Designed miniproteins, single chains, continued (5). Designs and how they scored, part 79

Each design is a single chain, and the fold is of that chain. pLDDT is the mean over its residues in the fold that is shown.

## One batch from the design tools (miniprotein)

Design m18741
Fold by ESMFold2-Fast:
Structure m18741 (fold): chain A 84 residues (1-84)
Amino acid sequence: MEELEKLKKELKEAIKNKDSEKVRETLLKILILKGETTEEVAKKYLENYRNREPPPQEPELQELEDKAFELELEALNELYKEER
């Protein structure tokens, strides 16, 4: 899937640049593309992240946080493997 590969590349670049906002935005785009969340849920999550609110208590937002965390770890592991 071309879009997914491009977003994964953008995610890795954002991680390399230590741009936490772009990392979160790219993670959400990947999850939307994979059908694991909706734009509405992702928007609420991003607003909470930008406002530095406590971890979301809503089950849908907690699930999204868990999925985003797993996806970020996957990207970090790939970057670590590629580092020379």
Scores: mean pLDDT 73

Design m18742
Fold by ESMFold2-Fast:
Parts: structure tokens; C-alpha cells; sequence
Structure m18742 (fold): chain A 81 residues (1-81)
């Protein structure tokens, strides 16, 4: 189904963008243990949301998938600061 394909593409794009940004921030803050730890917690949360979004798409629960995608978008916006 085309809608499922589009949601999967959006999830994968967001996941890639967020991980690239987290990696960049980790490199910039390698000497700051507090920020490094906070980034690790954010990464764990992102991984969880990614898995839940893909599971929701697979199960046909597109409304739940969209909610997880919105959470990923929020995190991506916060990391741009």
C-alpha cells in the first residue's frame, strides 16, 4: 500500500537525520560527559520511537505510526537548536 511506503520512507529519513545530528553533537561534546550522556538517552528514545513507528505501519495502525513520526519530528527540531 502506497501510504505505508511513504510513512516508512519518512521514518527512515527522520531516523537517519536524527542519528547524523546526534553523531555530530557527540563529536562536538566528546569532552562534556553530561551532554554526552544526555545524547545517549536521546538516542535510546529515538531508537524506541523508530521501532514503534515501523511496527505500527506494519500492523496497519497508521494513526499510531503518525503519532510516533510527530515525536521524531519534534526531537529532530529540538536537535537543530
Amino acid sequence: MEEKEKLIEEVEKLYSEIHARIDELRQANADDPVKFTALGIIEAGVDFLYEQALKAVEEGDLETAKKYIEQLKRINEELKA
Scores: mean pLDDT 83

Design m18743
Fold by ESMFold2-Fast:
Structure m18743 (fold): chain A 65 residues (1-65)
Amino acid sequence: MKIELVVVPSSATKEEIAELTAKGQAQGNIVAVVTEQQLKASHEKYVTGIRVVDGEFHYEVLEKK
C-alpha cells in the first residue's frame, strides 16, 4: 500500500478531486488530495516537508511553537 499526495490548483472542482482520488484508490493506494493554497497554509504552520521514499509519500509535520 502506497500513500500518494496529489496537489491540485485552487481552481480544481470537487469532481476533478474525486476522479484523482478514485484513480489512486483503484491502484491500491491511499490518496490525499490537497489544493496548492491548503498545502502552502499547512506548510507555514504545521507541515515542514514531504519526502518520497520508494514511491511512498511521507509527511513531516511539526507544530509551530
Scores: mean pLDDT 59

Design m18744
Fold by ESMFold2-Fast:
Structure m18744 (fold): chain A 72 residues (1-72)
Amino acid sequence: MVTVLATFESEEAARKGKEVAEAVEGTLSVVIVTDEEGNPVVVAYFESEEAARKAVEALKAVPGTLSVEILE
């Protein structure tokens, strides 16, 4: 299981990020949380590294994306 973490400037950008992550084949779950600074963060879980990397590329294309990283 692979985790992707994407931080956004706004709730609207985060909602678009969630939709984009959910559209990737192999997505297990996607949630939106808030970081310590108050930025919305999309946390997405994938069954494979290939699915996670596709999600990273798609999330980076979302306007208002501050950062995207792969964990584990």
Scores: mean pLDDT 82

Design m18745
Fold by ESMFold2-Fast:
Structure m18745 (fold): chain A 100 residues (1-100)
Amino acid sequence: SIEELFKRLEERLREAMLTMNNLPESAREWPLGELIERVQEKHNAPKVSPAEVYKLLKMAAEVLSKLPPDQRDFEIESFVSLMIHNPDIAKKLLEEKKEG
């Protein structure tokens, strides 16, 4: 389901952010929104709202739901990487795949 794919994307984004930023194990229990805000504060990064991140994850889940199951794992990793490094590119890629 789209909800299952959303959960997988959220979990993969969380793990990538934890690994990339060498955060304490306690951070694994933080809500994703809190994790995003803490990472942005720590690195003085451009502010992308948690709400915008959730929208991108929802779009990715919808796109992934149209793919064969065996291709979804690769696409999840690709989307998570893009969302971390360039959310604008991730959004454009999702919109292109949504249109077929």
Scores: mean pLDDT 72

Design m18746
Fold by ESMFold2-Fast:
Structure m18746 (fold): chain A 65 residues (1-65)
Amino acid sequence: KKAEEAFEEGYRLGRELAKQGKTIDEAVREVVERLVAKYGDEVTPEMIQAAVEGARKGYEEAKKA
């Protein structure tokens, strides 16, 4: 459940941060920071992994456009 939500949020944020001219490393960092801010102590390693994969995929797709 939460890992799927984290992936989708990461994907969306990765696309947005790419449009803002962020580097992929900056985008991944901001996605993780926002995930921690949103879920706090409910954040799991699986959620972080999913959000990072989402962010990278969203970022690369936005760069192609």
Scores: mean pLDDT 81

Design m18747
Fold by ESMFold2-Fast:
Structure m18747 (fold): chain A 77 residues (1-77)
Amino acid sequence: SEKEKLAEELKKQVDELQDRYGLSADDRKKINDALDDFIEKVKNSTVEQFKKEADRFLVVLEATMAILHIERELAAA
């Protein structure tokens, strides 16, 4: 379905962000768990609402990943 394609694309975008920010296995698990929870909460919405909420999720997630990356760099210094 269209929603299944959107969920798969969102998962792909999240995987690409995780690779870009070099997240640990533990952080990846936490983010993937949050992603699965998000998809479950929006699965009954319209396609348009799914797209809108997914865009918001990605903005917040990228900011969170950037913070985690900075914390890792500071811990390594």
Scores: mean pLDDT 82

Design m18748
Fold by ESMFold2-Fast:
Structure m18748 (fold): chain A 72 residues (1-72)
Amino acid sequence: DAAGVAAAEARGQAAMDRINAAKDRILEEMRRLGRMLPRSEIAARLQKELHLDPGSAEGLAEQIVERYRAEQ
């Protein structure tokens, strides 16, 4: 049904928006500090703040680390 699909899409978009905001904040924090945070610390923060499973948090942490390295 269209209503159920729209509700699921809206929840998915909201979750992605929160994830992207957290990713951007961590990147900005590392830029401000002038150093990379440990990947394990980033993953732990993402799990705690966004209630992500370990695999999702680890994947995002890797993306954040790779992005920061690319900027240096």
Scores: mean pLDDT 79

Design m18749
Fold by ESMFold2-Fast:
Structure m18749 (fold): chain A 90 residues (1-90)
Amino acid sequence: SLQDILDQIQSIGNDSSIPTNDALDKIFDLYQQLLDSSKTVEELEEGHNKVKDILINFGNSKNLHGGTIGLYLNMLDHQRQLAILKLKKK
């Protein structure tokens, strides 16, 4: 379910034993699954906002530079926009 994907992303974001780059790769993979599993634009936007908050908190906890966090947020937004266009074709 969509909630199961969100729970996995949050778990990865909270797991200090996972190396930062590995955690980011897993978060981005799960984020794509979340977008692909979303059935409505509203559901997709809700999921996106939750992942965005997890990513900001994760980046801050790992002392990532604000510019790096900004680049990752832009990557999420780009994928969000593509997924919305795909949903609108249904």
Scores: mean pLDDT 86

Design m18750
Fold by ESMFold2-Fast:
Structure m18750 (fold): chain A 83 residues (1-83)
Amino acid sequence: DELEKAVGELYAELLKKWGMEPTALLENYSSEEGKKSYLTAESADGKKTLEIEVERKDGKVFVKAKLYEDGKLVEEEEYEKEV
């Protein structure tokens, strides 16, 4: 749906921004208004982990992205995207 598209595009932008090429995809699930969804990916060498929290409100998607390297938080970004 539009939420999955918006999150997918942002995820791709973040992967490119942080130079990640994850080899594993985790389970996707449908999001409802006021419900949070999570996406997680790892880099091919296992040194980087990306966690994305998604919340849908009023036709917008609110995203909080965290990048971990060797288990330490190194980057954190927050985004708002129209759906």
Scores: mean pLDDT 67

Design m18751
Fold by ESMFold2-Fast:
Structure m18751 (fold): chain A 75 residues (1-75)
Amino acid sequence: MLPEEWIELDVPPLYTPDMTPEERARLDALQRVLGEALRAMYEAFQAGKTLDEAIREARRVAEEVARRYGVPLPP
């Protein structure tokens, strides 16, 4: 079930030959939002912050990055 190529947190390229440049840009933006949010949460945990504080920081970073790329986040 686990592919042997899974070395970089199992984030394979999401591009396909039939994707438009717009679709690829949207996927790149979503990956950046997720990556930055997870990084902020991980850093908060490493700093000994609570789960609520980690979630709040991750949400703030995700909203900032999503706003920059025009990706809406659910409330």
Scores: mean pLDDT 68

Design m18752
Fold by ESMFold2-Fast:
Structure m18752 (fold): chain A 76 residues (1-76)
Amino acid sequence: MELKLKEAERLVLEALGKLSDEEVRKILGLPASATKADALVALPKVTDPAEQQRLAQALGVSQETLLLFLKAKEVR
């Protein structure tokens, strides 16, 4: 399957939408006051490949999908 920036963004947003704010906070290590919007700001800060792989697994997406999502956020 070919993944494009828009498709990757959709897949990651759908994965986040299936999780509660609490689950997203635990996955990204955010404080109890953080929202899914704060999670979207925190995701592009993850630059370590091993941490990116862990986050992709936690979200139920491929590492390639997560990397494409991060690229989509850079080029908005």
Scores: mean pLDDT 72

Design m18753
Fold by ESMFold2-Fast:
Structure m18753 (fold): chain A 61 residues (1-61)
Amino acid sequence: MEVEEARKILLEFMRKVAAGEKLDKDEAERVRRAIRTLLEAGEISEDSANNLLERVEKMLK
């Protein structure tokens, strides 16, 4: 996954968090992939990635 695409996916995820929306399994997997991409690129810290992954789990239906 490209870093720019991953940033876009993370932005949409944060919008959904703010709106109180839930994620389906396929959407959650895409967000997890985006988080891994950003972590590998050094765009986010390991602590930030772990916090984001925990948030994804809490937003599952």
Scores: mean pLDDT 81

Design m18754
Fold by ESMFold2-Fast:
Structure m18754 (fold): chain A 61 residues (1-61)
Amino acid sequence: SMQQALQLAEEAQRRFEAGDYDAAEQLYNQAIEISRQDRFIPMPIVRGRSLLEARRLAELR
């Protein structure tokens, strides 16, 4: 459900803020899979994934 996807995204955000980027990525991917069934991915999930990707690119420098 969309509520479950948003809860996973919220947990992913907490993991991201704690520096656990691997756990954050796994949780965002789970949220996306749930949302994909509804053919709509909420902005918090999209934004969170974009921020995670930007952070990983910065870490590779």
Scores: mean pLDDT 75

Design m18755
Fold by ESMFold2-Fast:
Structure m18755 (fold): chain A 60 residues (1-60)
Amino acid sequence: MDGAREGFRGGQLGSDYSRQGKGDEGIRAGFRGWKAGYDNKDDEGVSSGFSGVLAGWSGR
C-alpha cells in the first residue's frame, strides 16, 4: 500500500514540477515514487512513479 501511495505522489509531483519548468525535480520525484512502488511490489505505484519521470522529462 505504501508503494502505491508513494508512486502516485511521485507521479503528481513530477507533473507539478514539469508545469513549473523544474523538469529535473520532477524526474527525481517520479523516480523516487517508481522505486518505492517497485520495492513494495505495487504495480500501480511503479506505473504512477514512471509517469512522473516522463512528465518531468517532458517539461524540459
Scores: mean pLDDT 71

Design m18756
Fold by ESMFold2-Fast:
Structure m18756 (fold): chain A 68 residues (1-68)
Amino acid sequence: ATVKVSGFPAGAEPALVIAVAKEFPEFLGATVDAANRTAFLTFGSKEAAEAAIKYIKEKFPQVKASLA
């Protein structure tokens, strides 16, 4: 399952979310669209992706995270 993370404010980099996502056991990989300041995080299950969305929103409440 893939999670799209966007809406990074000025001064917040997509790499910060990727560093946090690497802590999840089902994390498979990440792709960054630097031009659109968007990160795509791939997880082994939908449940892992949904847990990651919740955690990312708790750690970075200014960003938007959703299933892609």
Scores: mean pLDDT 75

Design m18757
Fold by ESMFold2-Fast:
Structure m18757 (fold): chain A 73 residues (1-73)
Amino acid sequence: SIKTGIEAGKLMKRAVEIAKEARRLKDSDLYQQAMDLIDQMREAMKRGPTEEEVKKLEEELKRLDAQLAELKA
């Protein structure tokens, strides 16, 4: 649906910011995880993501956000 596509797009924008921050902080593992998540989001957006898919992507994004926060501490 249009709504799930918009939500996936917002999650992807945040994943891109995490990737940029990870690259700046020279954390190759976090950068790779963020890039992998971006690829998953792009594929989901091409298919028209389900609400369940968006929720799983959001949970993965929250884990990466937590890892980034630890790097900044």
Scores: mean pLDDT 83

Design m18758
Fold by ESMFold2-Fast:
Structure m18758 (fold): chain A 83 residues (1-83)
Amino acid sequence: MFPTQEDIDKASELVSKLSDAMREEGASIGTINLARGLILPLLTGAIAANDEEGLKHAIDLGLDIARASGMSDEQIEKVRKKI
């Protein structure tokens, strides 16, 4: 199913919320940009398909990128609570 403008806007809002939460917890701009670039198309597709598992997987991928880039489990948990 093709994404609607509403689906794209929702994905962009969620990516911005995740990016802001990561920034508040000390993520580097490089880490934030990598997470944004990888998860935005996945979030857009999951929202358009009403795929709750796909949505969760995309968010978890963003958090795994943050963890791999040196963020602590405590910082990741704080990011998760903000989104």
Scores: mean pLDDT 83

Design m18759
Fold by ESMFold2-Fast:
Structure m18759 (fold): chain A 75 residues (1-75)
Amino acid sequence: SLIEKIKELIKEAIEALRKGDRDTAKEKLVEARELLEKSKEAPENLVNAIKTGQAGLAADLDPEEIAKKVEEALK
């Protein structure tokens, strides 16, 4: 399903962040956001996880800190 693909992309972004790979994390979150925009409705936790990750990357926060915040938002 589209929702499951969005979750997988967020999970891949978290994994990239834990490896210190900001560029891959950014790409995965952009892809997740594009799929979310194509789905007329979206779960709040997925919206918050993507926004949290993108905001953290834009603010140049520590990758592990961003990963933790995204995981917390995804709950």
Scores: mean pLDDT 84

Design m18760
Fold by ESMFold2-Fast:
Structure m18760 (fold): chain A 82 residues (1-82)
Amino acid sequence: SFDELVERLKAEGFTIPEENLPLLKKLFDYFSVDKDGKLTDEQREALIEALRKASKDGSGVITKEDLLEMLKALGFDEEEFP
């Protein structure tokens, strides 16, 4: 579930500002739509790795900018972002 992804990210040392949860949820829903709201282990690990690479400052903070860049890479238009 999305809550399982959030808890796994926290366990991996990430900090997720509450205001960024809607964007992270949109990213999660994109990957989980064909899995009835569940990520496969491979999809979850790929998403965690992508978030690590997006965190350019090494802080582990999942920023709005990082999430927007990931969504754009998946083909989302800026007008679709919350």
Scores: mean pLDDT 71

Design m18761
Fold by ESMFold2-Fast:
Structure m18761 (fold): chain A 85 residues (1-85)
Amino acid sequence: MEKQKKAIELLIEIARIVDREITDPQQRLEASFYISEAIKAIKEGNYEETLKYLEKVLDIARKHASPEAVERIEELYKKIKEILS
């Protein structure tokens, strides 16, 4: 339970970065959808699916966000992966 709570908090931080840094409305909506699916996957204990959705968020960020925002999201991704391992 504690691992899932920490991972969800980090996903919420990624969602804030996406909302602030991705200016294209359609790409922002798509990234937000994948974050929501990742949160559902964590609650279901499906950590493999969580990481797949986060890779989709990273792919969008790499194309549509600043390099600094991408680095921050990648750092949060690594922390989530560590927590869920």
Scores: mean pLDDT 86

Design m18762
Fold by ESMFold2-Fast:
Structure m18762 (fold): chain A 61 residues (1-61)
Amino acid sequence: DLEEEEKRLEEGRERRLKNLDPSALKSFEESLKTLDEIEKALEENREARLEADRAIREKRK
């Protein structure tokens, strides 16, 4: 059954992820941290732009 084979492959992938070398896990965690930092920077940039726009409008009159 193709469905059963797909399930076994998925379970195999999950087991491989759990038993990965600690160094490989660290690299993966570092990549995730970098993505999180980029998302934070984008959100902060968005808020800064909104604040600047508000200040410009207030200075207008």
Scores: mean pLDDT 70

Design m18763
Fold by ESMFold2-Fast:
Structure m18763 (fold): chain A 92 residues (1-92)
Amino acid sequence: GMERLRAMSKAELEMALMYAEHWLKHHEPNPQAKELLKAIEEQLAEKADEVLSPLEKELVELHRKALEAYEKGDDETVEELAKRMEELREKL
């Protein structure tokens, strides 16, 4: 929900943006989904001056690669990246 977005880190917001854009690309657009995308973008703009840690940058990059692999039907790469993302989340 909207309350969660305000509590999210910059890395979490960047990941949320990637997933929201992916969802809207593959599903029928609705007003709630568009409003959520706009809210994520506005929260990211508020955090523009924040610098991601090396671990946060790696996590965001792994999510991007996982979405690309998913689009290609590369299930093995998706599973490998998901395991790496889980390991990094435990270190954050």
Scores: mean pLDDT 78

Design m18764
Fold by ESMFold2-Fast:
Structure m18764 (fold): chain A 85 residues (1-85)
Amino acid sequence: NIEKLKQQIEELLNSLEKLSKEEKEKLLELIEKIIKAAKEDVEKARELMEELSKLLNELKQKGKITPKELQELSDLIIQAVIETF
C-alpha cells in the first residue's frame, strides 16, 4: 500500500525536529516524485534518487539526520518503490 508508506515517510520526516519545514517539504516532494517516476520513467527515478542521496548526505553532514533515521527513511522509500512494481 503506497499511500500508507507515503504517510509513514511523512510521519518520520515530521519527527525529525532538526529539519526545517522547507527541508521536510523538499524531501517529501522529491520522494513522491521518485515513487511516481519508478513505474513509468526509470531514468528519471534514478536521477531523482541521486538528488535525494546528495540531499540526505548533506543533512547527515550538518547533523540534522542521524544514520539510524537515514536508514529508516531509506528503507521506507525502497519499500514504496518496490510496491510500484
Scores: mean pLDDT 83

Design m18765
Fold by ESMFold2-Fast:
Structure m18765 (fold): chain A 63 residues (1-63)
Amino acid sequence: DALARALQLAEELVRLIAEELEKETGEKPKTSVELVDGRNIVGTAETSKKKRVLVFDVSRLVP
């Protein structure tokens, strides 16, 4: 289903962002992917020096 695909894509994108952030900061980022309010997927990659947050509006992926 579209939501499952969106979650899969968000996880892969967070992984790519985390790899770039690790290269930039020299620290292994902590990552998470969460469905918020049933409408947004929030992905985070965080180190002690930098935090990257991405938000996917799942309504944009209308089936």
Scores: mean pLDDT 78

Design m18766
Fold by ESMFold2-Fast:
Structure m18766 (fold): chain A 105 residues (1-105)
Amino acid sequence: SAAEEAEIRAGAEATVEALIKAAEELDSLENKEQIEEALDRMIEELERRAAEAERRGDLETAAAYRTLADFLRKLKNHEVTEEDRRRAIEALAHLARKEREREEA
């Protein structure tokens, strides 16, 4: 429904904004190195999931995972652009739709 699509997009926007804020705050923490290592592991996992999706022929889901991996790399380096933000929102919205479809199966 239109309401479900609006909810998915709003959730993706809120998540991306929260990640950007968290990255700015975490840069001053003494445990920054441990957080960066966890972030690198998340990037590796997203790339692994992208490869699996591509192998299944799900190119849109593969692209979404790769977009999120690139977004996290740019967050780590403080290089996020408005275009990166928009792409991350679209990627999260796509993955949220796929998760809802999986729950209905």
Scores: mean pLDDT 81

Design m18767
Fold by ESMFold2-Fast:
Structure m18767 (fold): chain A 75 residues (1-75)
Amino acid sequence: SKEILDELVKKGLITKEEYEAILNNDPEVIQRLLRELPPEAQDKLLDAFRERMTKDATPEQKAAIDAAIDELRAS
């Protein structure tokens, strides 16, 4: 997830301040970025969230997280 976020900063798609807000789980910044980023960058951001959330998850929790992420991608 860190490597994905570093790439988004390098490409100028997010700022360093927005990167830090994402690491601090700031919901307002995350929701704004999901609305404003191009689809490719939105997918990378969602991939980073999935990786973070599923790292120590049970199979049941992983399935629920995957379903929620898929719903966000479809939006």
Scores: mean pLDDT 73

Design m18768
Fold by ESMFold2-Fast:
Structure m18768 (fold): chain A 65 residues (1-65)
Amino acid sequence: MEHKYTATFPVADTTITFLAKEVKATVENGQVTVEAILDKDSNEATVHINAATGEVTVEVKEIKK
């Protein structure tokens, strides 16, 4: 397995961890967006965290070429 990075963030009593080739995190207006490219499965995972409400949304996108 080709995991180059580990991204970990606590959400309430839960910890979200991604083992990924690339990880990018951005914060704007109390929202945190984390983008991770997963393994060789051509998948990207995007996690949106609203810091005010603690709401977490995870989106997985297949990269097709």
Scores: mean pLDDT 57

Design m18769
Fold by ESMFold2-Fast:
Structure m18769 (fold): chain A 97 residues (1-97)
Amino acid sequence: DFNGNGYATWAELRAMFNQYDTNGNGTISRAELTAMVRSISGNTNSNATIQIVVDRIMAAADADGNGTISWAEFQALVATLDTNGDGTINITDFIGA
């Protein structure tokens, strides 16, 4: 039970992805990903940490270098962060990616 420990399910991460996919094209840009990471971090102004996380996610998920991430690419990254396979991601683990 993960009450009060800052966790997210894959369903919650999908909902966030859809929220930040503002043009509905099934992909998110670096700018949209930056907004999502900032939201997950509680809208803190830790620019260095946000940039590192966004850069790592882009490097891992944007394999073709087109500057966007599809849901499939994002899901593959999230699966790497779900080290125990329980379908939940600790927000700290996600931010630390």
Scores: mean pLDDT 65

Design m18770
Fold by ESMFold2-Fast:
Structure m18770 (fold): chain A 99 residues (1-99)
Amino acid sequence: SMEDLVEEARRILEELAPDHPEAIEKITKGVELLLLGEDEEGLRLFEEAVRDLLDEETLEEALELFREAAKLMEEGKSEEAREKLLEAVRLAGRGLGEA
């Protein structure tokens, strides 16, 4: 379910980046908004959460994965979208944990 995916994203972020609670909340809300079809607002919150905390290369990769997930959702490819979204979350979480 949508709620299960949002909870999985939060769990991943809490494991990888426990010292960044504000970033976790913004990324989790961004994921929720994307799943509700609010792609632009979801991407904005995701970017706001990580822009100043990730290196430029990791930031670009995470944002690209998030955009790919949004595109896959629009195409009705929910399973592929889930995989890309979780990849974006893991990449962001790892980057935050190393910052």
Scores: mean pLDDT 85

Design m18771
Fold by ESMFold2-Fast:
Structure m18771 (fold): chain A 71 residues (1-71)
Amino acid sequence: SLAAEAADKIAAGETDLAEEEKEALIAAIREQIAKAKEYLEEKKSSDKELRDHIREYIAGLERLLAEVEAL
């Protein structure tokens, strides 16, 4: 999926991307952030440790989004 591909490329440090690939990565990262935020809302009654882990994941994606947008 585009989201999985975006995560894989970012994890591999791939930042020299074609314009279309960059746009696809931005879209995929935004979708992952949205899904993670929805999951965090669903887990309001869950353990704080799980919620903290989800928040860290979201923060990481938001930083990556900013870096990709700056390319």
Scores: mean pLDDT 75

Design m18772
Fold by ESMFold2-Fast:
Parts: C-alpha cells; structure tokens; sequence
Structure m18772 (fold): chain A 90 residues (1-90)
C-alpha cells in the first residue's frame, strides 16, 4: 500500500513535468525535455525511483542550459529539481 502510494506520487510528478514541458515556446527544447520526462515516468512505473530522479535532474539541467533567459523554463527546471529530490527520497 505505501509503495503503491509512493509510485503513484512519482508518476504524478513526472506527468506534471511532461505537461509543463509541452507549454515551452521552443519546441526543440520541449521535445528533449518531454523525452527525458517520459524516461523518468517509465523508470518510476518500474519502481526505479533513483533512475526516475536522475532523468528529471537531466531534464532540469538541459532546460537551464538551453533556455537560461526564459522565466517559465527556469521555473519548470526548478520544479523538476524539486520533484527529483522528492522522488529520490522514496
């Protein structure tokens, strides 16, 4: 039961990241972030929370590098780091 709740929370965090990434103005950056967020979702679904957190950190780092002057992108990157830290503690 507790493990099912943790998996559900991790899946929700990765799905929120995918939805957020779809709203990015730069569609090439959006596609790269979505790919990493989907990888994180697939890892979370398999119970690999450490791997899911790593993919979200990679997505955050990519977004910070590729869209440093975009306030929405920087906010999304911060949210992805927060989700990665929460998932890593599961």
Amino acid sequence: MEDDILRSMALMMTEVTIIGAKRLEDKEVSAKVIELARAARDRAAAGDFAGAAEELRRASDLLEREAPDNPYAQSLAADMRKFADLIAKM
Scores: mean pLDDT 85

Design m18773
Fold by ESMFold2-Fast:
Formats: sequence, structure tokens, C-alpha cells
Structure m18773 (fold): chain A 64 residues (1-64)
Amino acid sequence: SELDEQLKKLDEEADKRNAENRAQLQALLAKTGDVMAYTKEGLRAVGDNVTELLERKRELKEKA
């Protein structure tokens, strides 16, 4: 369905953003060497991305 295609596009966009965030976190680790800071920022980024993805999926479903 059109809804399924739109949801898949949201997942693909989230995957792209996750890849970009991972690259930034790897750069942070390389610059600082701080594994604990890297882990903390990684968990925050994942949480934020999941929340945004779920909110966008909810809005899309409500409009369907």
C-alpha cells in the first residue's frame, strides 16, 4: 500500500541518519579517546532517532 511505501521511506531515512550519527560519534572517539563519552552520546543519538521515527510514523498513520 502507499502507507507501507511511505513507512519504508521513513525507515530508510532513519537508517541514513543513523549512519551519519555513527560517523560523527567515531570522529568524537578518535578526537577524544573517551570511550565513556562515545557510549553516552551513542545512546542519546539512538534514543532521539527512535523517538523521532516513531512520532513521524504515528503522524503518517493518523493521516492515512
Scores: mean pLDDT 77

Design m18774
Fold by ESMFold2-Fast:
Structure m18774 (fold): chain A 71 residues (1-71)
Amino acid sequence: STVVEKLKSREDFAEALKRDFEALRKALEENPVEPKTKSEELGVEVVRRFAETFPPEIEKALEEEKKKLES
């Protein structure tokens, strides 16, 4: 693939993932889970943090790849 095709494919994938994680974040806000055990509490917290931080990690990865290809 050309550099342009490679970057566009990654951007499309990242957009889809960001959309999915935004939906997950909204679902967590609209349907709060009341944890009944310590394990459930930890699980809910991990999912919440993952949904909040994962999209920025995708964006950082794309920017780093772009810099490597353009430098």
Scores: mean pLDDT 65

Design m18775
Fold by ESMFold2-Fast:
Parts: sequence; C-alpha cells; structure tokens
Structure m18775 (fold): chain A 118 residues (1-118)
Amino acid sequence: DYNEYEELLNEMSEEFLRKFRELEEAPPSEVPKKAREIIDLAKEYAGKIMEVAEKLNEENYNWAHFKLSSRLIGIGIELYRLMIRKGVPEEVIDELVQYFESKAKELGINVKLQRSLV
C-alpha cells in the first residue's frame, strides 16, 4: 500500500529530525556513538520501507526505491556535515561513512556520499 510507504517515510523523517537535534546538542566525545546509532536506525527504517515497497506495482516500487535512496543520501550528508562541525577526527568520520554505505548495500541500495571537489 503506497499510503503505508508514505507513512513510514514520514515517521522516518520525524525520528531523524529529532535524532539530529539530539546529536547537535551532544558533546563531541558522544557524537561518533550517536552517529552510529542513527545509521543503525536508518537501516531499520530502510528495511521496513523496502518490505512495503516490494508489495507495490513496478512503477511505484521504482519511485519508492528512488525516494528512499534520496532520503538515505540526505541523512548521510547531514551526518557528515554535523561530524565535521563537531570536530570529529577524519579517520572516525571515514569509518562511519563506510559503515553507512555498507549498511545501505546490505539492503540492495547503492548509496555513495560523493564528496564534490567543485
């Protein structure tokens, strides 16, 4: 049901807005752990959304997959920017980026945080 898909996307958006706010307020020493928790939560939501999407027709499935991929990229970019602002070491950021991409790949979603040099 496309409505169930939309509801899960909205739940995901509200939860992540809250989690990012908590991360902004966290001391720098807690940021890597909280970022990892956000990545694990993203995988959990993505899994639920894909299970619902698989019940849709091909056109709606393709749009659902595209929308979810876009949301995950957005989450990854926001986490990356926040970790930089909080002064997290580059090695730790790289590990968390690789962890994020790995978790997305486990769900069949190819997400790469392309660092534009332009």
Scores: mean pLDDT 77

Design m18776
Fold by ESMFold2-Fast:
Structure m18776 (fold): chain A 66 residues (1-66)
Amino acid sequence: DDKRRALDMARDSLSTTQKRYDDLSRLRDIYSSDPDMYKILSSQTDTEGRNTDDLSGGVRAIEDSL
């Protein structure tokens, strides 16, 4: 039943979006508490400058806000 699959996909999308939000919030907290740790995490998330994840984009937005 396509309805069951659509519901599962919607729940997965919601969970993924919530995790991205939580990850961004955590990075923001790290940045506020320890900017050196933020720099280390930022450099480790950028594998060959792909920036394909919303998390990487969010990290860039925080840096641009400086």
Scores: mean pLDDT 61

